# Ledger of designs, part 53: designed miniproteins, single chains, continued (4)

Each design is a single chain, and the fold is of that chain. pLDDT is the mean over its residues in the fold that is shown.

## One batch from the design tools (miniprotein)

Design m13824
Fold by ESMFold2-Fast:
Structure m13824 (fold): chain A 98 residues (1-98)
Amino acid sequence: SEMEKLSEEEKAELEKRREEFAKLLKQYEEEESAKLLIELAIYQFEEVVERAPEPVAEKAREAIEELKKLGEGLDLEEAKKVIEKLAEEIEKELEKVK
């Protein structure tokens, strides 16, 4: 079945994504870099874009674009505050769909 084959490919993609996220998280824990924290947040928001209902997915796309616009030299605490605000906006949109 073509559907069974597609599900197996989706499972492989999900596992690869989880492993890449775990690697980035470990690097962040060791380096405490604002740049790595932003990359981790983009990775998580990309997963939301793929799996969430369209209104929530759209908020996640907006969050990714906002994070991509952040310049070099951003303080770790400033990066955390931006990411927390964007994550809260995505969560609020998810609650509206429930």
Scores: mean pLDDT 75

Design m13825
Fold by ESMFold2-Fast:
Structure m13825 (fold): chain A 113 residues (1-113)
Amino acid sequence: LPSLEEALERIKKMTPLEALDFLISYLEGLLKRVEAGEPIDVEGLEKLVQATIQKLVDAGYPLELVLEFAREVTKALGEIREAVENKDYQGAIEALKRLIEIFKKLKEEVEKM
């Protein structure tokens, strides 16, 4: 995986659809590392996710769409944070899988526009 700083700089230069594709691939790579026993940088993950959502807002995608997904994303990130704090690594893996699914659904909606 790229560093957090490198990933954030890449997202800034991408289109919204490219940023969604990049984030999904990043999350899938992170999932494999976590399944291999590597720790999650929860703060770094939250920054990448927020940067991607902000890119959709800044690009003028419908606020109702963005807010719906932002609520689900905030919930999934909270579940990841709680699981990491409780050393519930399986819970963190399941919450990360849910986060990936949320972004895949968001990408499908963005592609229709």
Scores: mean pLDDT 83

Design m13826
Fold by ESMFold2-Fast:
Structure m13826 (fold): chain A 67 residues (1-67)
Amino acid sequence: REKVIAEAESTSFVSEEKATLWKELFKLLDDLGIKLSPETIRKMVREWNNKDILEMISELVETKTAP
């Protein structure tokens, strides 16, 4: 998983902002115990834009802060 993220960061012409958003999203997924396959991560990185990432982060933050 870390290798897939590093590969995407190094090869995808991703802006620093977008790379930061992906790191925040994956950290939240780890905190919630959600495990994604490398294939799923690659698909998300390919298909999602900054708005999609921000919306998912917002939803996960709300889920994490639930009692």
Scores: mean pLDDT 68

Design m13827
Fold by ESMFold2-Fast:
Structure m13827 (fold): chain A 68 residues (1-68)
Amino acid sequence: SIAQADALAAQGDAYAAQGRTDDAIAAYNQAISIYQQIINDTSRSRDDMMAAIGRMIRAIGNQIQAQM
């Protein structure tokens, strides 16, 4: 669900704040995977897909920052 992906992205943010880069990247990757599943689910509404796309882009940006 979007809520599960959001929780994983928040966990990634928490790990990044602790300087735990590898754990942060792993959490963001899990969130991105769930958002990608929502985007690929043709039974989902357009609104759900658009929300997942926006959140996935944000998670990717945060993952890149965690690697820097």
Scores: mean pLDDT 77

Design m13828
Fold by ESMFold2-Fast:
Formats: structure tokens, C-alpha cells, sequence
Structure m13828 (fold): chain A 65 residues (1-65)
């Protein structure tokens, strides 16, 4: 069952808080692997990872605002 960008972003922010603001693409991938250890290579397209990364940062910024 595919997890949405919003769900992954929410999980990252819930688990790591403002630390996601410092995450690289590789760190996001590693964190997602811990949350869902059934990867299909790179967890889909570059666009998917970028969307998760940007959304998680937006959520982290919102919590600090």
C-alpha cells in the first residue's frame, strides 16, 4: 500500500522535528527506510523524494512559526 507524500512528511516531522530542515536527500531516504523497510529501489522518482523533503520542511517551519 503506497504511503502518500503528506504521510511521509508528517512522519518525518513527528519523529525528527526541526532536524528535517537540515536533512539531505540521502538522509530523507534513510529515514524513510527506517519507517518503511520495504523499498522499491529509491522509493520512487526524484520528484517524489523532493516533494516529501519540501513538505516535511514546510511542516517543520509551520510548527516553529
Amino acid sequence: MPITVEQYAQMLVDLYGERVLSFSREEVRAALLQLDPEPQGDYGSEAFLDAVFERARELARERLA
Scores: mean pLDDT 70

Design m13829
Fold by ESMFold2-Fast:
Structure m13829 (fold): chain A 82 residues (1-82)
Amino acid sequence: GAIQEKINHLKERGSDNPLLQSTLSLLEEILSKSSNPDIEAEVQEMLDTLEEVLDTVDSTDAINKLIGLTLQALGLLIELDS
């Protein structure tokens, strides 16, 4: 679907960024475990923010946003396993 196409596009854009690749893999795992529309909406918002990170020329701002998104993805995954 459209979400998976966006994930695939972001994987291609950030192929040299291992933290981005790991975060995208976590989002794929979240989507595989939940059919909740609220979780799907949160994943879509996170993907939009990841796209903004790739467009960010300030490396410090990009890294800080990416770390925040990685922690958010881990938190969602823990909640789904609860």
Scores: mean pLDDT 83

Design m13830
Fold by ESMFold2-Fast:
Structure m13830 (fold): chain A 81 residues (1-81)
Amino acid sequence: MEEKEKIKENIDKAKKGLEQYEATLRRAQDELDRAIEEMKKNPEEGEKRVKEAQARLDVAQANIDSYKEDYEKLKKEYEKL
């Protein structure tokens, strides 16, 4: 019984972490969209902003993809109990 409760707590924490990663991803996407708009008005300054925003988006996407795999593994362990 305790093992199932511990895995459930880990799943709840992972679900909350996933929401935080999704918020970070959305924020990174918004920053990229803003950087693209700035680049249209000021190409030299905007190009640097777009590269920085794209790098942040790539990192956020990789983090959420990795986190989703870990979350899915935890769910499968819980279902087997």
Scores: mean pLDDT 80

Design m13831
Fold by ESMFold2-Fast:
Structure m13831 (fold): chain A 93 residues (1-93)
Amino acid sequence: SAHLTPPAVATEADIAALAKRLGFSAAEMRAAYDGIRDAASSEAVVRELLRRVVPNPKRTKVLGELAYDPATGDAGDLLSALIEALRRYDEAQ
């Protein structure tokens, strides 16, 4: 861990912003983030996140900016990449 850049730590503000954009409550998004991080429910949470993001063309565009490799990444990597992509998108707007 000493030679790895830690993944961007999701703040409560980042989690709240992601919840608002995906149509979750902040509590649901926090539970989803913790579940993915702890590998408790990663597949179900990723499926639900994609279901909420895909119908919105603006959110679908954000998915195109994900720094995520589906061949090697897990659901936690996907959620972290999604949070970071949404943060960058907001900074650019």
Scores: mean pLDDT 53

Design m13832
Fold by ESMFold2-Fast:
Parts: C-alpha cells; sequence; structure tokens
Structure m13832 (fold): chain A 95 residues (1-95)
C-alpha cells in the first residue's frame, strides 16, 4: 500500500464515522453540519479516484455516497456527490 492509499483509506473511515454520527446519533443536524459531512464523503471518494484503491475501498465509498445522498438529497453538494459516485462505479466496472 502506498502512503497515498493509506491516507485515502483513513479519510474514508473518518467520513463514514462522521456520517454515522450525524445520521444515527444527531436527531436534527443543521444544514451546515449536513453539507460539511457530505463534503467530507465527496472529498474521500475523490481521493480514492486519484489512487490505485482496491475494489473493496471503492465499493465502500460508493455505499457511503449512496447513504449520504439518501440522508441529504436536497444538499447543494448532491450533484457533485452523484458525479463522484458514478466515477467510482465506472472504476469498479473497469477492474
Amino acid sequence: MSKEQIEAEIELAMAQMELSILTKIIKNPSKEEQDAVLQRVVDAGRRLLDTDAPASDLQSAVGLLDDGLKAFPDSPLAPEAQAVRDALRARLAAL
């Protein structure tokens, strides 16, 4: 594993934890909190696309983006999240 892959995996794990806290523990997250967490999920997915990430990490990122989009469909980040998710799916299909 490269240092870049390890850093991307850590960011993905952190994004997953934050989304879980926001959706499962916080009853009424603010729009700012929702957008901040969705941005972190998008950033984690984009970082994986810039590395030779294994299929398991790409699948995890797709699932996390799907969960974020279902939780916050009206976020201004939804179009970017969809684009990153579709790019991750395309990478998976090419593996």
Scores: mean pLDDT 83

Design m13833
Fold by ESMFold2-Fast:
Structure m13833 (fold): chain A 80 residues (1-80)
Amino acid sequence: MEAIKKGLELAEEEAAKPVNSPEEAVEKGVALAERMIAAGVEPEIAAAIAIGTAFVKVLEKFSLEEAEEVARAIEERLEA
């Protein structure tokens, strides 16, 4: 419960920051998931929150297709 709250706070902070490219969104998404895991969030939940956060940011700045690609790239890197 407490770890999830901290993870959501980290995600909200990242959501407020701009991204300049889909590639940057992937890197920041992976970093966000790693930060949440370090804070005690379960890896699967951290991945879901980080992917969702990056997806919304890319959707707003670029396109739905690029948002979907970013989400997939983050998922693949976190499952490796």
Scores: mean pLDDT 80

Design m13834
Fold by ESMFold2-Fast:
Structure m13834 (fold): chain A 94 residues (1-94)
Amino acid sequence: MEKALEQIRAVQEKNKDTWQTAEGDLQQELELAAKILLELGYVSEEEAEELIKDRELLIEKLLEVFGVPLIELVHKKGGVSKEELLKRIKEAIK
């Protein structure tokens, strides 16, 4: 049980590092992307508000609409490095 909790914390710590890098480079772009999704009708006003608050969901939605689903790469396969995730996110918004 304790080792299972350590695994969960390791996953959260990996996400934290990714989010810190994304916030430095992509924070403004992600917020603009959420507004674009709303304007184009891919999400409702309520969904856009939730996506702005939750970067993980926002990135997943962006990759679902404009590129490869993040869920498939991270949650199911986990075969993508942190640097590759950031590159794909930037490519999806640009």
Scores: mean pLDDT 53

Design m13835
Fold by ESMFold2-Fast:
Structure m13835 (fold): chain A 91 residues (1-91)
Amino acid sequence: KKEGLIAAAKQHLDEAKRLLSKPEVTKTELHLAASHLLTAAELLKRAGSKEGAEEIKELAEKVIELAKKLGDDRTLAIAEEALRLARELLS
């Protein structure tokens, strides 16, 4: 159901926020945050909802910057896909 998808998306978004709010973000935590943001964006797309999409966009942009700094091409690709989906939701 739509409400369940939105609730699940919010849980993934909240976990990404928790991981990214730490003073030190490890490469593993950055990858997990990117994966949570992508899952949140995909769930919102399935729900037909843009609730939280702006925050996913902002956090995905932050993950992209950090992934580039760490040379983490895999995390970069995941974060770029999350950003693409968030932008689609907002258009």
Scores: mean pLDDT 89

Design m13836
Fold by ESMFold2-Fast:
Structure m13836 (fold): chain A 64 residues (1-64)
Amino acid sequence: SDLDQKLKNIKKQADKLSDSIVGLVQMAEAEEGRSLTDAEIADVKNTAFENAYKLRTQHLLEQL
């Protein structure tokens, strides 16, 4: 359905956005002389993905 396609596209966009946010966080931490662990990178990515996915799906549902 059209809704299923839109949700699939939102998931793809949320994944790309989460990767960009990980990069920005790594740059900010590097400026402070810190580096993220693999676990911390995963937490940042997962949090950013979930927040982006929830925000975008909420916007989609409000326009139906």
Scores: mean pLDDT 85

Design m13837
Fold by ESMFold2-Fast:
Structure m13837 (fold): chain A 72 residues (1-72)
Amino acid sequence: SVIEELERRVEEAVAARDYARALEILREKKADLPPEVQQGIDNALEAVRRAIAALESMPDEVARERARELAA
């Protein structure tokens, strides 16, 4: 299915740690897909954007806090 093909391509980009490419794939594919699928893509874009924002807001700091909690 179109969604499965899109998921595979996005998963490959994410596995490569290329989140910009993952977003680009979703944006490019949205234009080529039926309107009923476009909302699913918008939801996926929002989820990826939030994941990138979480990475940008210092996951190392969160990981450090968690390690400290476990050491206590």
Scores: mean pLDDT 65

Design m13838
Fold by ESMFold2-Fast:
Structure m13838 (fold): chain A 61 residues (1-61)
Amino acid sequence: SAAEREALLAWLREQAARAEAAGDRLAKDNIDTAIAEAESDPAFLRTLLALRRAEEAERAA
């Protein structure tokens, strides 16, 4: 859904901000690249959403 897409992208941006605060340039660059790819490639975005759903399901079990 659009709400899940926006929440995932917001979460990724927060991870990028944490990496920047920690001085981890490599992690930040990788996360920024993932955000750009998710915004430009619907298939990649769908894969990330599916992985997030699977992780949430595991935590609920």
Scores: mean pLDDT 77

Design m13839
Fold by ESMFold2-Fast:
Structure m13839 (fold): chain A 61 residues (1-61)
Amino acid sequence: SMEEEIREKVLELAKEKGVPEKVALQVFDDLLADHPDMSKEEMLEVMEKWLEVIKELQESG
């Protein structure tokens, strides 16, 4: 499904940014629930921005 393709790309972005898989998938599931009509391109853009924020929060110790 298109959701499976987006999920795979989200996991790849999470790996690149050092974000835990479970955290990335939870954020993606929340985004999908809140915005069910969002396009693949919009979802990936929003996810990249959120994963970058999570990365910064994890590294600010």
Scores: mean pLDDT 80

Design m13840
Fold by ESMFold2-Fast:
Structure m13840 (fold): chain A 73 residues (1-73)
Amino acid sequence: SEELERVERELDELIARLSPEEALSRMIERRNEADPDMSRVLQEAILRRVRELTEEEERRKREEERRELLEKL
């Protein structure tokens, strides 16, 4: 939706300006204070971003594990 894309852009700007943790914290607070329609959009944006960040973190962990394994050869 157009609203979801707008919220995702706002979240990207907050992450760039602050940090992922602080940006998500602010979006969660905004979700809690929002009306039900906007709260659902914010929740979807938050969940999508958390998923993306989790995948990125798991990728870095796998790269570290691979590096450790190669150092033992």
Scores: mean pLDDT 82

Design m13841
Fold by ESMFold2-Fast:
Structure m13841 (fold): chain A 72 residues (1-72)
Amino acid sequence: SHMEEIEKLAEQAAQILVDKGLITPEEAKELRDRLIEKFKKENLSVEEARRYIAQVVKAILEGKSIEEALKL
């Protein structure tokens, strides 16, 4: 399903941030859950979700907190 694809994308993005030492595994679970909730609520396509996740990852790589990144 489209939601299963979105869930995998969110999980992969969160794991990359953990692997880079930018967030904790606990924060990664929170980020993943918040991304999935947003995408369900806004009924985003897989492509729109992928673009948004890329923006969130970029913001965190640039030193923004998860809270700031999710306000994009």
Scores: mean pLDDT 85

Design m13842
Fold by ESMFold2-Fast:
Structure m13842 (fold): chain A 81 residues (1-81)
Amino acid sequence: SDVEKLKEVLGLSEKSAKELLEKLKEEGIELTPEVIEVLGKISRGLPVSEDHLSKEELETIRRLVLEAQVDDALELIKKAV
């Protein structure tokens, strides 16, 4: 499933992966194999070309990935307290 792919590629919890998938859909970004590759590269701090995505779409993806990773980390901190 798309949720399982996001969990594998980004190392997110199921909740954070589901929330990220929903936010991507709200922004009109379809989870294609190309987008999954971009997500994986962003997660690893690798350079990404814009030849299949606009600069604006790429910046939106970067922001959503960062937000999802921060939310996931915050949830783990809250459970540890």
Scores: mean pLDDT 76

Design m13843
Fold by ESMFold2-Fast:
Structure m13843 (fold): chain A 94 residues (1-94)
Amino acid sequence: NKEQLYNNLKEQFIENLQNPRLSKEQREETAAKLVYLIKAKDPKAISVKLEEIEEKFPKEVAIAKEYAEKIYEEKDPVERKKLVEELIQELKEL
C-alpha cells in the first residue's frame, strides 16, 4: 500500500525533525528527505541522497534546512509542532 507507506514515512520524518538527539547533519538529511517525499510523492525518499534532492529541489531544501534549525532551537514542543506544520505548508505551496 503506497499511500500507507507514504504516510508512515512522513510521520517518521516529522518525528525525526523534532528529535533533539539527532545531529545537525541528520536533521538536515531528514528535512531534505521530507522535501523529496512531499514534492515527488515517492516513498523512495528514504534511500535518496541529500545531494540528489538538493539538485532536484534546491529552493525547497534551503527552506527545509532553515526550518530544521528553527525546530532544533525551539524548546517549546507546541511551538516546535507549529514550525513543522508551517514547513509542510510552505513545501506544498512551492
Scores: mean pLDDT 82

Design m13844
Fold by ESMFold2-Fast:
Structure m13844 (fold): chain A 75 residues (1-75)
Amino acid sequence: MAAAEAEREQRNKEIDELIERAAEMFRKGREEGPLYLEAARYFSKAAGNLLKPEGRKDAEEYEKQGLELEEEAKK
């Protein structure tokens, strides 16, 4: 019981952090270029997939793609 609640709280925190990162990338994308907008979209997809019980692997993959695009945008 306590373990399941802790897992849910951790997942909600992960979702919140992904949404916040997506919002930051959207702000940068309006001013600095399209790669930040692409990164924002992938972080948003990762957050959305974490809402699904079966979506954790898809969320991990989308987060990875978002991180790669964010690094490319910094060049």
Scores: mean pLDDT 78

Design m13845
Fold by ESMFold2-Fast:
Structure m13845 (fold): chain A 74 residues (1-74)
Amino acid sequence: SMEKMLKVTNAANKAYTESYKRVDAMNLPQEERDAARQAAQKAAFDAISNGETDEEKMVEKAMEAVDATLAALK
């Protein structure tokens, strides 16, 4: 339904916004911040593609992607 699509879109937007705020608060080089933001967006998109509709879980997936990406850039 259209209502379900709006809920999923809002959840994805919140996941991105929360991830952006977290990354922006870090004192990191621009390249690393951009990589982390891109990873968060991909994680949210992947969660939607795999049927995730829960906002809290989508935020968690995005945050996990940020952490994994920053760890890999060591």
Scores: mean pLDDT 81

Design m13846
Fold by ESMFold2-Fast:
Structure m13846 (fold): chain A 64 residues (1-64)
Amino acid sequence: MPVYYTADGRALTTGDELVAFAREHGALVRTADGRVYTASELSAYLEFEHESPDGKAVVTLTAV
C-alpha cells in the first residue's frame, strides 16, 4: 500500500489525491527508487504501481 508524503508532512493515501496535489501545486514526487516524477509522469507511475507496494514517495513543492 503506497503512502505518499508532501514536503509539508501531509500524507496522501490515494493516487487521485496525489496527482491532484502535484498538479495544483506544481509539486514533484520522489519515489522510493529516487526518481522524480511530474504530474503527468506520476499518472503512468501509479498505473504501473508495482514499484512501491508499501513504499514512500515525497512530494516536493516547487516554484512553477
Scores: mean pLDDT 54

Design m13847
Fold by ESMFold2-Fast:
Structure m13847 (fold): chain A 74 residues (1-74)
Amino acid sequence: MAERAAELFEKAAEALKNGDIDTALRYVVEAARLMPDPAKGIATVLNVVGLILEGRYDEAIKFLKEAAEEVRAA
């Protein structure tokens, strides 16, 4: 369900905001698994991991919130 995937992306953004990287990554993977397009799901996980590894947490949070909006719009 698109709404459930969006909710999980929003929870991932909140976890990152609180510095809980492990919880955030768990929610991102769960949300990606609910996406209809596996390629987009994988790309979303890789983009979030890349931003986290570069220490770009604000950009990762923004990306996750945008991903939630895109999933709801689809």
Scores: mean pLDDT 82

Design m13848
Fold by ESMFold2-Fast:
Structure m13848 (fold): chain A 86 residues (1-86)
Amino acid sequence: SVEEEARKKLDEVTEKFIKKMEEALKNNYSQEEVDKIFKEFADEVNKIQKEALEKGLSPETVRKLVKEALDKVNPIIDKILEKIES
């Protein structure tokens, strides 16, 4: 289904983002490098949202899937914010 395809793509980009951010934290990446990783993730999520909507998924379903993906990345985002404040 379109929903299953969108969920799978969101899971893949979420896993990729977490891995890149963990590498950034471990290797003390600059804020500019971290910003680039975040922008790439946002762009990939936006593309998946657009494709899902074009394929007929409701905005409500798309929003739910994106929220679930963001909930998975919140822990790594929190670690990055803590490191910036340190």
Scores: mean pLDDT 83

Design m13849
Fold by ESMFold2-Fast:
Structure m13849 (fold): chain A 82 residues (1-82)
Amino acid sequence: MKIKIILNTPVLKKTVEADNAEEAVKKARELTIEALNLLGKESIAEELAKIAEELVKERIEEGETVINLDEVLKEAAEKLSG
């Protein structure tokens, strides 16, 4: 199964494809860390990436094959703050 991960932020715009859920989660983590480093938020990059990995996994389990990482990062930030 092909899974597409889309990141469309002012600092980073990328689309990546993964052959399986495990690869998709890994690529989402890598993009999350890259985006947060570009935003100067390196100190929280690892913690936010862990939350994002869980959220991406849940979306794939719900049957999503196109993951909007922008929405995932927003939800992850809300979970980290609350």
Scores: mean pLDDT 82

Design m13850
Fold by ESMFold2-Fast:
Structure m13850 (fold): chain A 74 residues (1-74)
Amino acid sequence: DERRRLALEAQRIAKSVPGVVSASAGVEGDTLRVLVEVEDASLIPAVQEAVRKAVTPLAERHGLSVEVEAVPAR
């Protein structure tokens, strides 16, 4: 299933970004949604942008929109 493969690849890419402690991804309709937990809340904007930049080529190749949300880890 292409959508499952894309979600897993996006999750792997997001997890590789420095400052990310956990990542989950899924495809809902035409949107690739990525949620990451960030160790340092002060870095959330930078990590969110880095994750978006990292996963965008994958999403564009498959005609998907990208939504990235970064939240503080406890």
Scores: mean pLDDT 83

Design m13851
Fold by ESMFold2-Fast:
Structure m13851 (fold): chain A 70 residues (1-70)
Amino acid sequence: SAMREIAIKNLEVALEKHKEGDYVAALSGLDEALKFVEGEAREHVEKAIELLKAGKDPSEEIEKAIKELK
C-alpha cells in the first residue's frame, strides 16, 4: 500500500539521518512515519522515538518497524 511505502521510506531516512548524527532530521522522519503505521510497527516507531529522545541508539527498533511493514 502507499501508506506502507511512505512509512518505510521515512523510517529508512530516519535511520540514515541518525547514522549521520542529524538528530532533528532523524526525529522528524520517525514522527512522519507514525502517521502511516499501526500495531506492532507503530509500537517499534514509538520506542525508537523514546530511545532517540533519551540519547540512546534507536536503530534496532527502527529496523524492527521496517521488517514488520515488509
Scores: mean pLDDT 88

Design m13852
Fold by ESMFold2-Fast:
Structure m13852 (fold): chain A 91 residues (1-91)
Amino acid sequence: LPEILPNEVGIAVLNDALKAGNSVAQAVGTTLAAIGHALQAYLAGQKGDWDGARQAAEQARQHLLSSGVSKEVADKARQAALAAAEAGAAK
């Protein structure tokens, strides 16, 4: 399986969501949403849809910010989603 979201970024999202006062289930849901957006960016990259890849990456960032994740971690998740799109395009 391609690593569509780096483990470091996923752990940071989970920890930030927990610190923001979310329950464990909600924090896991936020992390899974970040993975889902990174997967959407990966699939858009495979298709050559760079506008869709950028949109998925930005949606990941905005979703994380709305869930109380820090700007630094949300920006890292956006960069990871764009890297996933590049990996998708290479395959």
Scores: mean pLDDT 80

Design m13853
Fold by ESMFold2-Fast:
Structure m13853 (fold): chain A 59 residues (1-59)
Amino acid sequence: SWLEKVKEVIRRRLPPEVAERAIQIIDDNKHLPDPVILGLIRSELGEEAAELAREAMKE
């Protein structure tokens, strides 16, 4: 699925601890629009993690 591909990209490009937390934020907030999910990632994990998650969501 699209979500599985997003998770794969995140796991490849972020450190394991950061990647798993970003994936947890996505899984817990699937019902929210992408910009809101990215805002949550940015707030907790920083700008680089959010930008990478944004790029993953475009694939």
Scores: mean pLDDT 81

Design m13854
Fold by ESMFold2-Fast:
Structure m13854 (fold): chain A 85 residues (1-85)
Amino acid sequence: SRDDLIEELRLESLNFLSLAKKYLSNEELEKLKELLQEFLYKLSQGIKDEELANEILEFLRDIKEKYPELSSETDKLITLIEKAK
């Protein structure tokens, strides 16, 4: 269901942010956190924001290129966001 997808995305977002702390700057981490929180809020309200989703996806692709160690976790989060948008 959509609610199950939103909950999975929330949990994977928290997991990703925890893992990414070792690699990302505090500024990058805070920006990603804010974008993910806004996206999750909008999904919970039934609000579509394709531009926000695409901004997050581009941010995650940049992280994947800079930090190949996060590739698996980044791909999982990308897949969930693409499914949810």
Scores: mean pLDDT 89

Design m13855
Fold by ESMFold2-Fast:
Structure m13855 (fold): chain A 68 residues (1-68)
Amino acid sequence: EEKKRIENARKALKKLVDEDPEFLEMVIKLAKENPGLTPVELIQKLYEETTDPVLRKKLEEALKIANE
């Protein structure tokens, strides 16, 4: 169950990175500032800190995938 959640979260993050190069920079920065965060925690933190409505919608969809 945990393995499936981690894999789903990684897949969601990879899709976001592939669609938006700016998102890759945000993920790298947050991962560097917060070592030890899981992929789900990284998506949650990005969702809380972003003000871009387009990126926020993508992160909300990624959280839904990660929590399934």
Scores: mean pLDDT 72

Design m13856
Fold by ESMFold2-Fast:
Structure m13856 (fold): chain A 60 residues (1-60)
Amino acid sequence: SSFDDLLSQIVAEVVEMHRQGKSRSEILKEVEQKMKELGLSDEQKNFVLNVVNMVIDRLD
């Protein structure tokens, strides 16, 4: 689905930001800005934020 493609892109960007040494708070701020620009629903935003936090936890 288009949402699955978008989630995959966000996860890839999170991995890259983490490699660049960005903090969790910096990564989350960029993800939230992107989600706002994309017009995601509250349910979609909550799901994405949960996935992003899980990804960052796994990268540490």
Scores: mean pLDDT 85

Design m13857
Fold by ESMFold2-Fast:
Structure m13857 (fold): chain A 96 residues (1-96)
Amino acid sequence: MSKREEIERLEKELEELDREAEELADEFAANPGDPELQRRRLELLLRGAATAIRLLELVGAPEEEIARARAILARLEAELRELGVSDAEIAELRER
């Protein structure tokens, strides 16, 4: 696979995830106590973080930037576990 093609695909995935997160953010702001909306928001953020890490690694970003993104991913995983999301579901979200 071309490195350029991979970068373009990951950037497109991030744009799509950002758009979905923006739409969900409006619903979350209207009902911040809803666990289902919180779960959906965390799932989108987790997918975004995992995709961003792949992109950062591919473009050769600084180690501290990659480490920061990995810390965000770990926090999001912990929050999803607290909401009852299984480790198997979290692993699938990381891959996709």
Scores: mean pLDDT 81

Design m13858
Fold by ESMFold2-Fast:
Structure m13858 (fold): chain A 90 residues (1-90)
Amino acid sequence: SADSRALGLLVFLATADSALAAYEAGDLERAHQLGSGLLLLRRGVDASEWPLEEVIEAVRRERAELRARLAALLPEIENPAVRAAVEAAL
């Protein structure tokens, strides 16, 4: 369902947001760990050996795509709690 797809995308978006927040806070090891983990789960890409800046750039692109997909799903979401969570994240 659209609700189930939105929940999955919200988890990935929260991971992307956490990676970028860690990066901005100077927790570079955590930023790399979260970002490379996101890329592995979402794209099947092993980014464990990538330079941090390449991981962060890929996470920013992934975040933009996740936000666009969630926005596109909004009209199809029937569960009001799921809709509210998506609206709060956008």
Scores: mean pLDDT 92

Design m13859
Fold by ESMFold2-Fast:
Structure m13859 (fold): chain A 107 residues (1-107)
Amino acid sequence: MRELSEEEKEERKKKIEEYLEKIKSMSDEELRAYLLAEIEELKKELEKEGDTDTIEQVEALMKKDTIKNLIKALLLAKKSIALINEDIVEIKFYDDLYEILEKEEKQ
């Protein structure tokens, strides 16, 4: 995968900040409902593309039944769709957001 330009890096930072603010503005109940609905739609798209390996990984994360793992499942599904569409900015966005969540868990 190619390196991002400085403009693409700034766009990605803005998207990460906007996404985190959106998440923080939701109640746990609203966030859980949103994540489950989004994951269900993404699983349907992954099934159409034949990406069964990603579906299995998404379902494994969902079984852990925490908001953090539901967010990770959503990001994994979105990244896989971005990979199918060859959208490098979206791929790097989801990678960076996933890394931030993983780092927070290990601290």
Scores: mean pLDDT 76

